# Designs tried in a protein design run: designed miniproteins, single chains. Part 106

Each design is a single chain, and the fold is of that chain. pLDDT is the mean over its residues in the fold that is shown.

## One batch from the design tools (miniprotein)

Design m3527
Fold by ESMFold2-Fast:
Structure m3527 (fold): chain A 122 residues (1-122)
Amino acid sequence: SLNRRLLDALLSPDDAASLAEVRRLLAAGADVNYRDEERDGLTPLHLAAMRENEDAAEELVRLLLEAGADVNARDTLYGSTPLHLAALRGKDRVVEILVEAGADLDARDKLGLTPRDLIEAK
């Protein structure tokens, strides 16, 4: 499945290889909004927002948003959006990109926390 390969590419620890493979798979018709039900319904955009290297996270997030990623997609574990995950991890540039793309700062997860709450707690 192209969709499974897209998620696997986003989980790769090699940032350059991940970027090249994600670009290739999106061009091949992978579903940018595919949900990994084995990983709590995480979408490609959730995984990109979680990447350890912020420069790679920024480039992957921009690439996925340009491909039509749902900026407000929710996981099934906590109802977290990509913005919740970026905010929790202190990825300030990724937070800015997601907000500029229309991410809901006031979306409540299952714990009642918004991305705004997570940003302000820092």
Scores: mean pLDDT 87

Design m3528
Fold by ESMFold2-Fast:
Structure m3528 (fold): chain A 65 residues (1-65)
Amino acid sequence: SSRLRRAELRRRILELLEERGPLTASEIARLLGVSQSTVSRLLREMEKEGLVVYDRETGRYSLAR
């Protein structure tokens, strides 16, 4: 498995959401080659920081405005 620095992984998550639109945590994990638990933790933190928004109906994260 790839080792990514936390800051780099967060940046790559934001880039994926910009490029591909709304994605699930599992889709992001597959695209980045990291564990789903790591991505889910980072997405929850980024949501609390206002960087991403979670859609409960689709289970997808998107960029905040």
Scores: mean pLDDT 83

Design m3529
Fold by ESMFold2-Fast:
Structure m3529 (fold): chain A 159 residues (1-159)
Amino acid sequence: SEEEGKKLLNEGLKLLSEKRYEEAIKLFEKALELLGKDNYAALLNLGEALFKLGRYEEAIEYYEKAIELSGGQNPEAWLNLGEAYFKLGRYEKAIEYYQKALELAPDHPLAAEAYRNLGEAYFKLGDYEKAIAAYEKALALDPNNEEAKANLAKAKAAL
């Protein structure tokens, strides 16, 4: 039933927060069976659980499906897609998708994280000036972020 599928989604989210990723995947897969294979929340959370297990190529497939279903309007799905490509060492693709997330929602609660991730991807490519600019934007949104401060200092030292 639809109600049972929603219950499984919520239980899967609890398991995901407890780092029980393989168990969360099974619940999200069962939720997709009950809610329909095009359930946006189940696809996005299944992708996240796969990402946490280091199954980045599989996570990408589910994030891409979630993006198609949202008409490309979900900034979180673009951010997650960028992070998966970053983990695969595909830094130019990661930058493209982080920029897409920021274009859709520059003031979103995840914007500081997206700018930090953008800075890290530029740093990996040796684009230290662009990395600095991205970290400064991350700190403008979240001034007390110690990781962004450390990364900014590291990028400035690399110039």
Scores: mean pLDDT 89

Design m3530
Fold by ESMFold2-Fast:
Structure m3530 (fold): chain A 65 residues (1-65)
Amino acid sequence: GDKIEKANQAAGEALEKLKLSTDEAQEASQAFINGLTETGTPEGAAEAIRKKGFDEVAEAVKKAG
């Protein structure tokens, strides 16, 4: 519900703020989707992003959840 929606918004804002390349932004976004699909939690989505090397995006998602 609401926590997942806030995590989605935080991920988008973090991607814009970090000015990642298109390829990096797509990789981070796909990791978010995969982690969220597997765990159903913002924490799981953040961990998936972190494993891809996007620690700042992962922290933004974790704080929003």
Scores: mean pLDDT 77

Design m3531
Fold by ESMFold2-Fast:
Structure m3531 (fold): chain A 96 residues (1-96)
Amino acid sequence: SLNEQLLAAARAGDFPTVQQLLDQGADVNAKDANGNTPLHLAAENGHLEVVRLLLRYGADVNAKDNNGKTPLDLARENGHEEVVELLLEYGADPDA
């Protein structure tokens, strides 16, 4: 599906593919089997410009995966400081 392709492209940091899939109507808040959204996967892997693109398309900045983790939690755990800053600018709850 477009949603499965979006999740894979976000994990890989493939910006042009993410943009194309979103323009084709892929769900920006699609979830994988673990409850991860494209924003979780991009944030976990430090893909700053993909994170920015997803947020512009209305990604839920405070979405929780099946372990209760937000994109902010995953970015912090993996040391992606610029992604942490960007998520906070878009309204991520630092205490969520």
Scores: mean pLDDT 93

Design m3532
Fold by ESMFold2-Fast:
Structure m3532 (fold): chain A 71 residues (1-71)
Amino acid sequence: SDYEAAFKLADRDGDGTIDKEELRRFLVDLGHPELSDEEVEALIKKADSDGDGTIDFEEFKKWLDEQRKKV
């Protein structure tokens, strides 16, 4: 699955969630410029529906779908 592959790439420690630093590295690995701490925190808050400061697999799929639809 494309979502599983992307999530595995972002979730470097394999704990099933993506934190701020993992999201930053994922974006850099995809060729995006390195984001500031404030920009990464804003992305986490936008994707994090539970308010726990991390992105789980369901939140990650929803976030990726939104990014793909924004041109």
Scores: mean pLDDT 71

Design m3533
Fold by ESMFold2-Fast:
Structure m3533 (fold): chain A 73 residues (1-73)
Amino acid sequence: MKPSLAERAVRTVARHLRETQGPGARLPSREFLAKATGVSLEEVQAALDRLEAEGVIRREKEGDKTVYRVAAP
């Protein structure tokens, strides 16, 4: 396994979100985040899962979709 690359992807996505999104803000699509950060869709999903587990973001249902929002303080 290459855990250093996975950890770098998580860090890159987390940094992008901190610099571009405010508390309560809806996150861009996974496709947009992949393009903006240069990581794969799978790596973005793994990063989002970790950030949710850490309480940095939360999942919400909007209609038939699951979306992510930055956790409010």
Scores: mean pLDDT 74

Design m3534
Fold by ESMFold2-Fast:
Structure m3534 (fold): chain A 107 residues (1-107)
Amino acid sequence: GEKEELGEKLLEKARAGDVAGVEELLKQGADVNAADEFGLTPLHLAAMTGHVEVVEVLLANGADVNAVATGELVKGWTPLDLAREMGSEETRERVVEVLLANGADPN
């Protein structure tokens, strides 16, 4: 339905670091916790790609900071796990800091 289409676009914009696109889709009623076929949410993708401002916008809009991926290669991975293991070294510390400040489980 329309919400599923908005969710797919939100996942794309979060991965790309398109802050304005993320904000617009959330205003249109996109599910902030939309998940792809691997259970990756917008917050997982933003954390993995080091897009700090997108991470902050998603968390401000009720993103589940402890969401777990379900895909075979990333099963059980949280946004914090993806930031630590796959994140850019330049932005990793800031993404980890923001996630922990918003209730990410470090264990």
Scores: mean pLDDT 87

Design m3535
Fold by ESMFold2-Fast:
Structure m3535 (fold): chain A 60 residues (1-60)
Amino acid sequence: MPKLYRATKDVFTDNPAFLSFKKGELVELLREVDEDWVLARSLTTGEEGYVGKGALELIE
């Protein structure tokens, strides 16, 4: 199954390489980049971008 994360806070960015989302939105993990960052897809918008792991929680 794809790994799903929930946003723990609002994140807004003007850089299209990074993903913007609201607290409670779901993102799908596409790739782990390093210890602090993942590449994810928003299930709300379909946009892909980099997300800091500190803004996400894994859902069971």
Scores: mean pLDDT 82

Design m3536
Fold by ESMFold2-Fast:
Parts: sequence; structure tokens; C-alpha cells
Structure m3536 (fold): chain A 98 residues (1-98)
Amino acid sequence: SLGEKLLEAARNGDLEEVEKLIKEGADVNAANENGVTPLDLAAAAGHLEVVELLIKNGADVNLADENGGSPLTIAIAAGHDEIVELLEKNGAVLQTRS
């Protein structure tokens, strides 16, 4: 499916394939069975340009996976400081349990 191809392209940092799939109607918020999105996979892998492209095309920066992980928590855990900054500038917030 387009969603599965987008998840793989985002994980691999294939910027051209991500752009092509979005133009073909892929849902930028397509999630796998664990709630993991293209934005999560790009953030985990450190693909800054793919993260930027996904956000520009309407990726939800605050979508949580089934383990409570978000693009921001994933980027922080992976040490991708530039992606952390980009996500925060686009409204990403840490989800804390009170």
C-alpha cells in the first residue's frame, strides 16, 4: 500500500520517494499496527530533511504510538538534536504523566 511504502521510505531517508508518495496521495499520518508513523521512523533514523517534508505536508507532530512514544520522545532518545529543535518549533510537546 502507499502507507506501507511511505513508512519504508521515511525509515530509509529516501526524500525523493517520500515526496513522490505524498504527491500520489499517501497519508502522511499512516500508522503501522503499533501506531508508528512515517514521522516517528524518520525521527528515529535522524533523517532531518524527511522530517521537515513530512511536517510541511501535515504530519501530526504529537501522534503517540501504542507505547506512548511520540516523534519528539523518539528524537530525544536517539540524540537527534536538530530534529528535536525542528519538532518543538512545529508544536511538539513532551507528554508527561501528572
Scores: mean pLDDT 84

Design m3537
Fold by ESMFold2-Fast:
Structure m3537 (fold): chain A 73 residues (1-73)
Amino acid sequence: SERLKRLGKAIRKLREEKGLSQRELAERAGLSQATISRIERGELEPSVRTLGRIARALGVSLAEIAELAKTME
């Protein structure tokens, strides 16, 4: 899904801007590294609850992730 790939790219961009590895983001969000990897590749659609945990771990709002995702190629 193009939408899921854009979402994954937005999460990866925010994670890299914060200097976090996939493992560090996973630890902060209470998720597995495999889950973060699959989400960033667009291979897994996160639930709203999971996306909320990722947003909190990144120090951003869900709206910020959604807006950034719209700008991704």
Scores: mean pLDDT 90

Design m3538
Fold by ESMFold2-Fast:
Structure m3538 (fold): chain A 109 residues (1-109)
Amino acid sequence: DSLGNQLLAAAVAGDLARVRELLAQGADVNAKNGLGLTPLHLAAGRGGRLEIVELLLEAGADVNAKDINGRTPLHVAALTGASQEILDLLKAAGADVNAKDINGKTPAD
């Protein structure tokens, strides 16, 4: 749907106000793009904004959602060099630190 696609784009852009607006309009917080990436995957990577990660988790984002490569938001955050605050927030929200991607790699690997 168009709202889900707009939410994915806003998460990539780091646009907190737009993420908040789209969630208020009923955008699916767990929308997936063609690679299986959710807004949380896109917000949790390098250059991601802590406030957007917080907002998505408050809205019910699946902290353990897997993309087409079996990667969770914590995998993406660790792989891309996200801030320690984002890594800690994902773990506090219940991220599975032992989740394996399609190559058998955990977020800590």
Scores: mean pLDDT 88

Design m3539
Fold by ESMFold2-Fast:
Structure m3539 (fold): chain A 84 residues (1-84)
Amino acid sequence: TSLLQAAISGDVSLIDPEADVNVKDSQGRTPLHWAAYYGHLEVVKKLLELGADVTAKDNEGRTPLDIAREYGHEEIAEVLEKAA
């Protein structure tokens, strides 16, 4: 979806506020998981503003917070902790 593409690319302008913010790909990952993985802080903030589920787990049982911590995105991890 366009939200998954926005999260992967870091392009906030691709975020459609009418789209399902909690859409899952074939790996069970939401846009918030991918934004956390790639370190796109502005996309993370926009997805949280749109009501993204911070507790969603991928097929490996990881939350977006788990991914941010694993990949060393400390500011994203702090933002996600406050949203949980």
Scores: mean pLDDT 83

Design m3540
Fold by ESMFold2-Fast:
Structure m3540 (fold): chain A 91 residues (1-91)
Amino acid sequence: SIPGETPLHLAARAGDLETVKKLLAEGADVNAKDAEGRTPLHLAAEAGHLDVVKLLLENGADVEAKDFEGRTPLDLAREAGHEEIAAILEK
């Protein structure tokens, strides 16, 4: 486990849409940063979970958030080859 990782980070990385919905409804910080500066949107985008990416964006996820290496969720989606997610994050 990465230090500073919230339950929302774990659910987003796993693609667990129902847990993401529940945590956001319970007031989880959609833009929480782990020890690498990554948000839940970074992790969902890197892992290729399109439905989770859409849900996080609907809940105010910051598309311009940079991890401590200066990478955005778009950068991670492109690096991982998730073209459909990259197309959504470019808008």
Scores: mean pLDDT 88

Design m3541
Fold by ESMFold2-Fast:
Structure m3541 (fold): chain A 60 residues (1-60)
Amino acid sequence: HMKIYEALYDYEAKTPEELSFKKGDLLEVLEEVDHVSVLAKSLKTGKEGIVLKVYLEEVE
């Protein structure tokens, strides 16, 4: 079962480990890194990286 989240804001990666995305992009959450961060995959680009949870909303 895929955990799909929607980006609430645009974000430009500050490090190579972070994921860049646009508001409205759909991301698959692969793993929780800590209480504020997840490892996610962009469904639009296929790229993976770290995303702060505050930028995401779960899609049912």
Scores: mean pLDDT 84

Design m3542
Fold by ESMFold2-Fast:
Structure m3542 (fold): chain A 62 residues (1-62)
Amino acid sequence: SEQERATRILRELALRDAGKPVELSEEAKKIYELFNKAKEAISKGDREKALQYIKEIEELLK
């Protein structure tokens, strides 16, 4: 179901962020790229851009 799919993706992303050599699904790769872009926008103080990337991640997890 959607909940289990989202949980799996989040688990993959958490392991990858922790430096584990985890193979990401295509969907998880897209989310990971957007998450990294959001983190970069936050570090630059670009709150509006960061929120846009977060919104895109939310859409991909629906």
Scores: mean pLDDT 77

Design m3543
Fold by ESMFold2-Fast:
Order: C-alpha cells, then sequence, then structure tokens
Structure m3543 (fold): chain A 60 residues (1-60)
C-alpha cells in the first residue's frame, strides 16, 4: 500500500520544486532519492513536490 508520512511542523517551500505544508498534513511518499529529501504528494491538496524528510514522520 501507499507509504504515508505526517508533517511534524509547518514548512514553506524554498525552491520551485518543493512543497509547502502544515503540521499534521498527511503526505504520500512517492520516491526517496536520498534520505534527506523526499518526493511526496499532499493528500490534502493533491500537489506533488520535494520536502526535507526531517519534517516528516512515517505512520506505518
Amino acid sequence: GAMIAVAVEDYEAKEPDELSFKKGDRLEILAVPDRNRWLVKSLKTGKTGFVPSVYLEIVK
């Protein structure tokens, strides 16, 4: 099944390929090209982008 993470704090995108989110938002992990920066899809907005993994906690 889909791997889901929850945002542990708010994040504002710093680059055009990044995603902004709020604490408590659920994000589907699409790819992990490195351990520090993950490609995710917001389950709230449907938008896809890269995020620093330190703001995410896996819920499965």
Scores: mean pLDDT 83

Design m3544
Fold by ESMFold2-Fast:
Structure m3544 (fold): chain A 67 residues (1-67)
Amino acid sequence: MSRREIAEAAILALMKAGYSLREIAEAVGVSQSTLSNIASGKLTPSDETVERLVELAKREGIEIPER
């Protein structure tokens, strides 16, 4: 998957697990607006942001779907 697809999948998986966009944004060190734009496909996430999203999902035991 592309970095955008991985980030969007991670955000969706975290939200399904009960996290809000604000909580995810604070956990990965970005603004809620930035995370909302990444989730909606308006902004391509940095490599660091993608890595932090994947790390958060793994820490919380949440699987990110790969295709």
Scores: mean pLDDT 79

Design m3545
Fold by ESMFold2-Fast:
Structure m3545 (fold): chain A 81 residues (1-81)
Amino acid sequence: MSEKARKLIEATRNGDVEAVKKLIEEGADVNALDEDGRTALHYAAENGNKEIVDLLIEHGADLTAKDKDGRTAQDYAEKAL
């Protein structure tokens, strides 16, 4: 994937809201998949970071994307609650 997309996923995993906002504004692909088939939205949901979840959804994150285990972001959100 692109370097910006990789940085977006890393910032999301770290809960860095400001870095996520900046990377989205700079044109990072919010639907880019990592080596596990996960998007930034999967990690935001797993971490329970509602602010990042809302930002990613506002910018076109695919709610139906399944990772290599067949799980969507919502599946991770329910497991984090």
Scores: mean pLDDT 81

Design m3546
Fold by ESMFold2-Fast:
Structure m3546 (fold): chain A 86 residues (1-86)
Amino acid sequence: MLTEEFKKEIDAAVYLIAAATYLNIAKRLIDEGAPLEEVRETIEKAREYVDKALKYAKESNDPNLIKAAEGLRKEVDELEKRAEEM
């Protein structure tokens, strides 16, 4: 049976993959000149998933997952700023 800690590690990993996926989609949309609203909605989803990933990573006490989530959060913040400059 999965332990509570292992479930949190799985949740963190799943949300990290989701966050990275939406972040990459947002980067592609910017490169392709997609409508600003579509870019913003995609970034918002990436932010939701990175925030969830960071929460579960911290609850798992895995320093590698925490570092990965913090890294993605910084990328989302940078991409939000880039979208504002479009």
Scores: mean pLDDT 83

Design m3547
Fold by ESMFold2-Fast:
Structure m3547 (fold): chain A 95 residues (1-95)
Amino acid sequence: SDDDLKGNQALAEIYGFDPSKIKSEKDGLSVQLLVAARNGLLDKVKELLKQGADVNFQDEDGRTALHLAEENGHEEIVKLLKEHGADENAKLKVK
């Protein structure tokens, strides 16, 4: 709904995301995924991925949930995100 979209856009601004990138429920779930990954909320990460959050959604610094989990030492979340197709590093040579 419009209220949900506005709420997700306000959340994006608080966490340093461009609110103009929040155009759908999926984008809102993806912002929540970044927050959950940063804070080590493994069960919430599992729930958000099941709900269709974009595993490769980027914040304003270009960080994905994988980058935030790695920076904060959440190894179980790092593993889970990689299992769901997280882009690990543009420097890795794809086979």
Scores: mean pLDDT 71

Design m3548
Fold by ESMFold2-Fast:
Structure m3548 (fold): chain A 81 residues (1-81)
Amino acid sequence: LSQEELNELLLLAARAGDLELVKELIAQGADVNYQDAAGNTPLHLAAEAGHEEIVELLLKNGADPNAKNVYGLTPEDLRKL
């Protein structure tokens, strides 16, 4: 997988709640702070979907809890919606 493919798969895995795939992609060098076209990081998508174990794993691996998407929303803001 290319770096771009690793990063895009991490976004999808984080949203889907696939903890094992998230672990594998991080181990392969996926960027935990990669942003999609809306500025959402894996942490935004995991928090929005309520995948708390993935949120914890991403934070442990250096995810920025204060990252803002293009709407000015942090991962915690999306969790509350």
Scores: mean pLDDT 87

Design m3549
Fold by ESMFold2-Fast:
Formats: C-alpha cells, sequence, structure tokens
Structure m3549 (fold): chain A 160 residues (1-160)
C-alpha cells in the first residue's frame, strides 16, 4: 500500500525532527533547568501526539476521512512544537528564526496533506504525503544543523 509506506516514511522523518528538538530542550536545561524541563515535557507530549497520529493514519489508510483527521492532529502538534521551540531558542534569535520557519513550513504542509485527504482521493493524498516526506527529510537535516548550533550557543551561555 503506497499511502501506508509514505505515512510510515513520514513518521520516521518526524521522529528524527523531534529527536533533534529534544536535544535542544536538554541544552536549555543547562541554562534554565525549570524552563528547559517544561520545554522538554511539551516537546515529548507534542512529539508523542504527532507520531501516534501518523501511526493511526497509516493503520486507517483505507478511511480517507480518518487519514485527514490524523494528519490535522499531527499539524496541530507541530504548531504547538513551534511555540515551545520559539521559547527555548529565544536567547539565540538567528537560530530561533530559522527553526520557527522550518516548523511553520512543516505544519503548513501537514495541514495541506490533511485537506487533500479530506477530498477522499487516496492517489492525491499519497502524492501529497510523499512530497511532505521529502520536505520533512530536508527539514530534519536543516533542523539538526540549526538546533546543533543553538544547543552549542546555549551551553556556552550556561557555562559563562
Amino acid sequence: NPLVQSLNDLKGEIQGIYDELLALARAYQELDPEAGRAGLDTLQAQGDTALTSLDNAAKNADDMQKVAAYLAQAADATGRTREAVARLAAVVPAEREKLVALLDDLTAALSGSAEVAATGSRTETTISVSSLTALARSSKREIQEVAGRASAAIRALAAA
């Protein structure tokens, strides 16, 4: 099933994005233990929601209305992730701007795929999710680089 494969591939890329963002929250705990822990808890909860929603979309790939609902739930989770990342990266404004833009693009693409799925077209949804997976893969690489720089700068501030 091409849609199930595309959704599973997307889930893998989104998991990689959350792994990098959780590392950013752990770096922020060195600077501000309470705010860093709150950010980590938020990112874990939103990551669990996004990944569970994508898993449920794959398990329900024969029901396009359920696929649409689960993709919309994943979009909501990434939108809330964006807000948490904006707070964690506030002390590194250049990296914050880049991370926020990458998460905004990912959230918009997830919402777009949810709208395509709501039309009931499995073929168009498979094409949309495949494009979204390619976006998530490129975004993961950029987030890894930018969040790595942000984490290093935050740890340097904590050590000062």
Scores: mean pLDDT 93

Design m3550
Fold by ESMFold2-Fast:
Structure m3550 (fold): chain A 74 residues (1-74)
Amino acid sequence: ALLPNLSPEVFGKLLRAQRESLGMSQRELAEELGVSQSTVSNIEAGKVTPSDELLQRISQLLAEKFGLDPSYFS
């Protein structure tokens, strides 16, 4: 099922849960996404809304790691 656009707080919680299920640190996720660890920390805390380009990169990375359709996160 496709998800609607999520609030930053809900998105951050889901991103953290998915990252933790992969056994990744915030630093490791940041390195894979090409952003700073502070950016990942702020997104997971719901303090920052990621850009559409970063959201696409996050969904593609998670789809790659989980073998899921990227549309699952949109």
Scores: mean pLDDT 74

Design m3551
Fold by ESMFold2-Fast:
Structure m3551 (fold): chain A 58 residues (1-58)
Amino acid sequence: MKIYKAIEDFEALLPTELSLKKGEIVEVLEETDGNFWKVKSLKTGKEGWVPKSYLEEI
């Protein structure tokens, strides 16, 4: 299981994206060669795409 932490707040602009607060813990579900990864919030259980540059592995 790949666990990451949001290093900055991210506000979703699209229905497929997930909003995150700084310090929120997520599981990475899908890594892409692009700038966005699919994650699941461990706090809310919601899934969506977030910029991988906003994530730090823990």
Scores: mean pLDDT 85

Design m3552
Fold by ESMFold2-Fast:
Structure m3552 (fold): chain A 152 residues (1-152)
Amino acid sequence: KKEAEELLERGKEAEKKGDLQTATQYYNKAGQIYFELKDYESAIEAYEKALKVAPEEQKGVILENLGLAYFKLKKYEKAIEYYKKAIELESDNKELQARLYYNIGLAYFKLKKYEEAIEYYKKAIELAPDNKYLQERANANIKKAEEEIKKE
């Protein structure tokens, strides 16, 4: 029994009937199951299907999920591209934007682009002034990036 494969087939059936909202939900749920199974390549394929049929209001979360899946595959430049697209669509959601800027900072850190990592961690802190957990994590990572810069 392959639950994610069944959800992909249900999404395809909904898409053929023009029910794009239902198709988006099935494809996104299939992607989430693959992600939980650490099958990040299948998660990406499912999320790309979701993104193709998604209404604009649902694209931001799917783009975040694509970015996270690419990050898990260590494709950090691709992760950054999808996080930036998600921020562009989520202009009114400051909490989500802060989380996405933090994730962009993590991806730049993994790429050893420490100055860019610091820039995005600072953007995350500015957007979430009451999120103590994010501020603590971002400031710790800024300090680590500054130490790496000093090492050349």
Scores: mean pLDDT 89

Design m3553
Fold by ESMFold2-Fast:
Structure m3553 (fold): chain A 159 residues (1-159)
Amino acid sequence: SEREQRELERARELLERGEVPELIEKLKDESALVRAEAAYLLGLIATPENAPEIVPPLIEALKDESPVVRAAAAYALGLIGYRVPELAPEIVPPLIEALKDESPVVRAAAAYALGLIARSAPEVVRDAGAEPPLREATSDPSPAVRRAAREALAAIEAN
């Protein structure tokens, strides 16, 4: 719709301006595509200084009604946990829960995110108990989930 396109353009403008509070507000937009874009963009603009403000609303977005929004939130949290490993203890447990999501896109995003975090904070991922659910995910019906789970386990084992 024309509204949806305007709100997507607005979200990208907010990223260009570094307007974190306004991007967080867009996580509650009526359009799932706008909420998903906001989640993705929050993952891109996250710095060590602003990430503590960004992470809690992204964890809430993992429970969004739309699988596209939940997948975008999982991916964004993976990027943040990789770049700001100090926040990995807060990020990893919700991502382990997302491995059991009804949507294969969300499960694949969660496995991918855990693999990213394992490259910078492998002990946090291991200590949170990610290995057993990731090993189960290597038998997932979705090829994308199986691949992401294998890559995540390899990252944990290599580090």
Scores: mean pLDDT 91

Design m3554
Fold by ESMFold2-Fast:
Structure m3554 (fold): chain A 99 residues (1-99)
Amino acid sequence: SSLSPLIQRLLEEARASGDINLQDEMGFTPLHVAAMSTDESAPEAVRRLLAEGADVNAQISNPAFDGYTPLDLALQAGNEEVVKILLEGGADPNAKGLK
């Protein structure tokens, strides 16, 4: 499947700004949004974002999700394939702050 419309919009905005790690109103980067997605396109979206230079250890700057990485969100979503892709991409399982 193609990327979700939200992920596609975030990628276009990031490319237009020159920053693939552009945060939305909630502090989420495109990689965070892809990592928490439960659809079949999530693994491919994560691979594409990492290939475009997305920060695999990006942290959310939002009080509700403070310090959450894409890996943290993928683990919460239960998507083992996305977790594997993020770890292969250099995700630090201890990057959440208190670990």
Scores: mean pLDDT 75

Design m3555
Fold by ESMFold2-Fast:
Structure m3555 (fold): chain A 68 residues (1-68)
Amino acid sequence: MELQGDRITDPEEREKVAQEVLENGTLVYRDEANRQEVLKLVKGDVAYLVQRSADTGEVLSVVRQKLK
């Protein structure tokens, strides 16, 4: 599954955003077949999405979506 939005590829920004989403975000999607989860955090006019392994917690992708 590929998340819609701008993929955050800078390692420092990716780690910082992923940590904030994992701490303060909400689970919005669970793929039981592939054992993956998506968490979302809305900050102002931007939503951050983190796709992670449900089994290991490994962050697979981090994306930024514009809401406005």
Scores: mean pLDDT 79

Design m3556
Fold by ESMFold2-Fast:
Structure m3556 (fold): chain A 116 residues (1-116)
Amino acid sequence: ERDENGFTPLHYAAFEGDLEKVKELLAKGADVNAADSVFGLTPLHLAAGAGHLEIVELLLKNGADVNAADSVLGQTPLHLAAFAGHEEIVELLLKNGADPNAKDKAGLTPEDLLKA
């Protein structure tokens, strides 16, 4: 299920924007909260950073941890969406309980990244 770096097929489908593959993998019992072994990124981090709104919605409906922090920078999916300027995804994550005051390892909130 995992590659050499601990990425699952769900990580790749979420990053690539393959909505049908995400649906198939979740139906087969893929771990929605799987974190890779190098960065600690979840599928939700990758979908949010890449701007895939429908995949973000689907992952959240399947129990994705909206406040998961990566192992390198301590960033949540909200940090990645804000940095990338994906305003609709920022709103969706906030509606689903994302912490707008979460600080990464540099002490930056998602709002600090959106304003930069």
Scores: mean pLDDT 86

Design m3557
Fold by ESMFold2-Fast:
Structure m3557 (fold): chain A 61 residues (1-61)
Amino acid sequence: MKKGIYRALRDYEAKNDLELSLKKGELVEVLEVVGDDYAVAKSLSTGEIGFVPTRYLERVE
């Protein structure tokens, strides 16, 4: 996964205080990739930053 703008493929509820909750169709900016399963992302709607499972993100071309 590369840095850039991604779309949430589904609703996701944060499992802890370090994770970001997402709504399906929400745009996020991926700031850093952490391993294979997580990225640090910023919500473009709220400005909040947190960990997001990469499997729920689709890159916007």
Scores: mean pLDDT 81

Design m3558
Fold by ESMFold2-Fast:
Structure m3558 (fold): chain A 102 residues (1-102)
Amino acid sequence: GHMLSEDELVELIQKLVLENLDDPEFLKRYGKDPAVGPATVLEIAALVGDPELVRLVVEYLLSKGFDINMKGEDGRTALDVAKEKGHEEVVKILLEYGADPN
């Protein structure tokens, strides 16, 4: 898989923030604290629903030793977010990387 550098991950986070500034749900949840950490980055990727972005973020985080089942500040996993939004391709990717389907 593609390994993201720290600079590439920062650029992706900045792009996601900028592209979702007009979304009231995104602004309410994330708009004032983009530095919340790796669990939030994975949740944002799952919320956006881009399968390629999710794959890149997951591969990067797993390469750094982070757990795919880590919970954000709201107590939710990326898999929980993807299921709620109906992003079936993202759900499949998360499960392929070892996300707990419970």
Scores: mean pLDDT 68

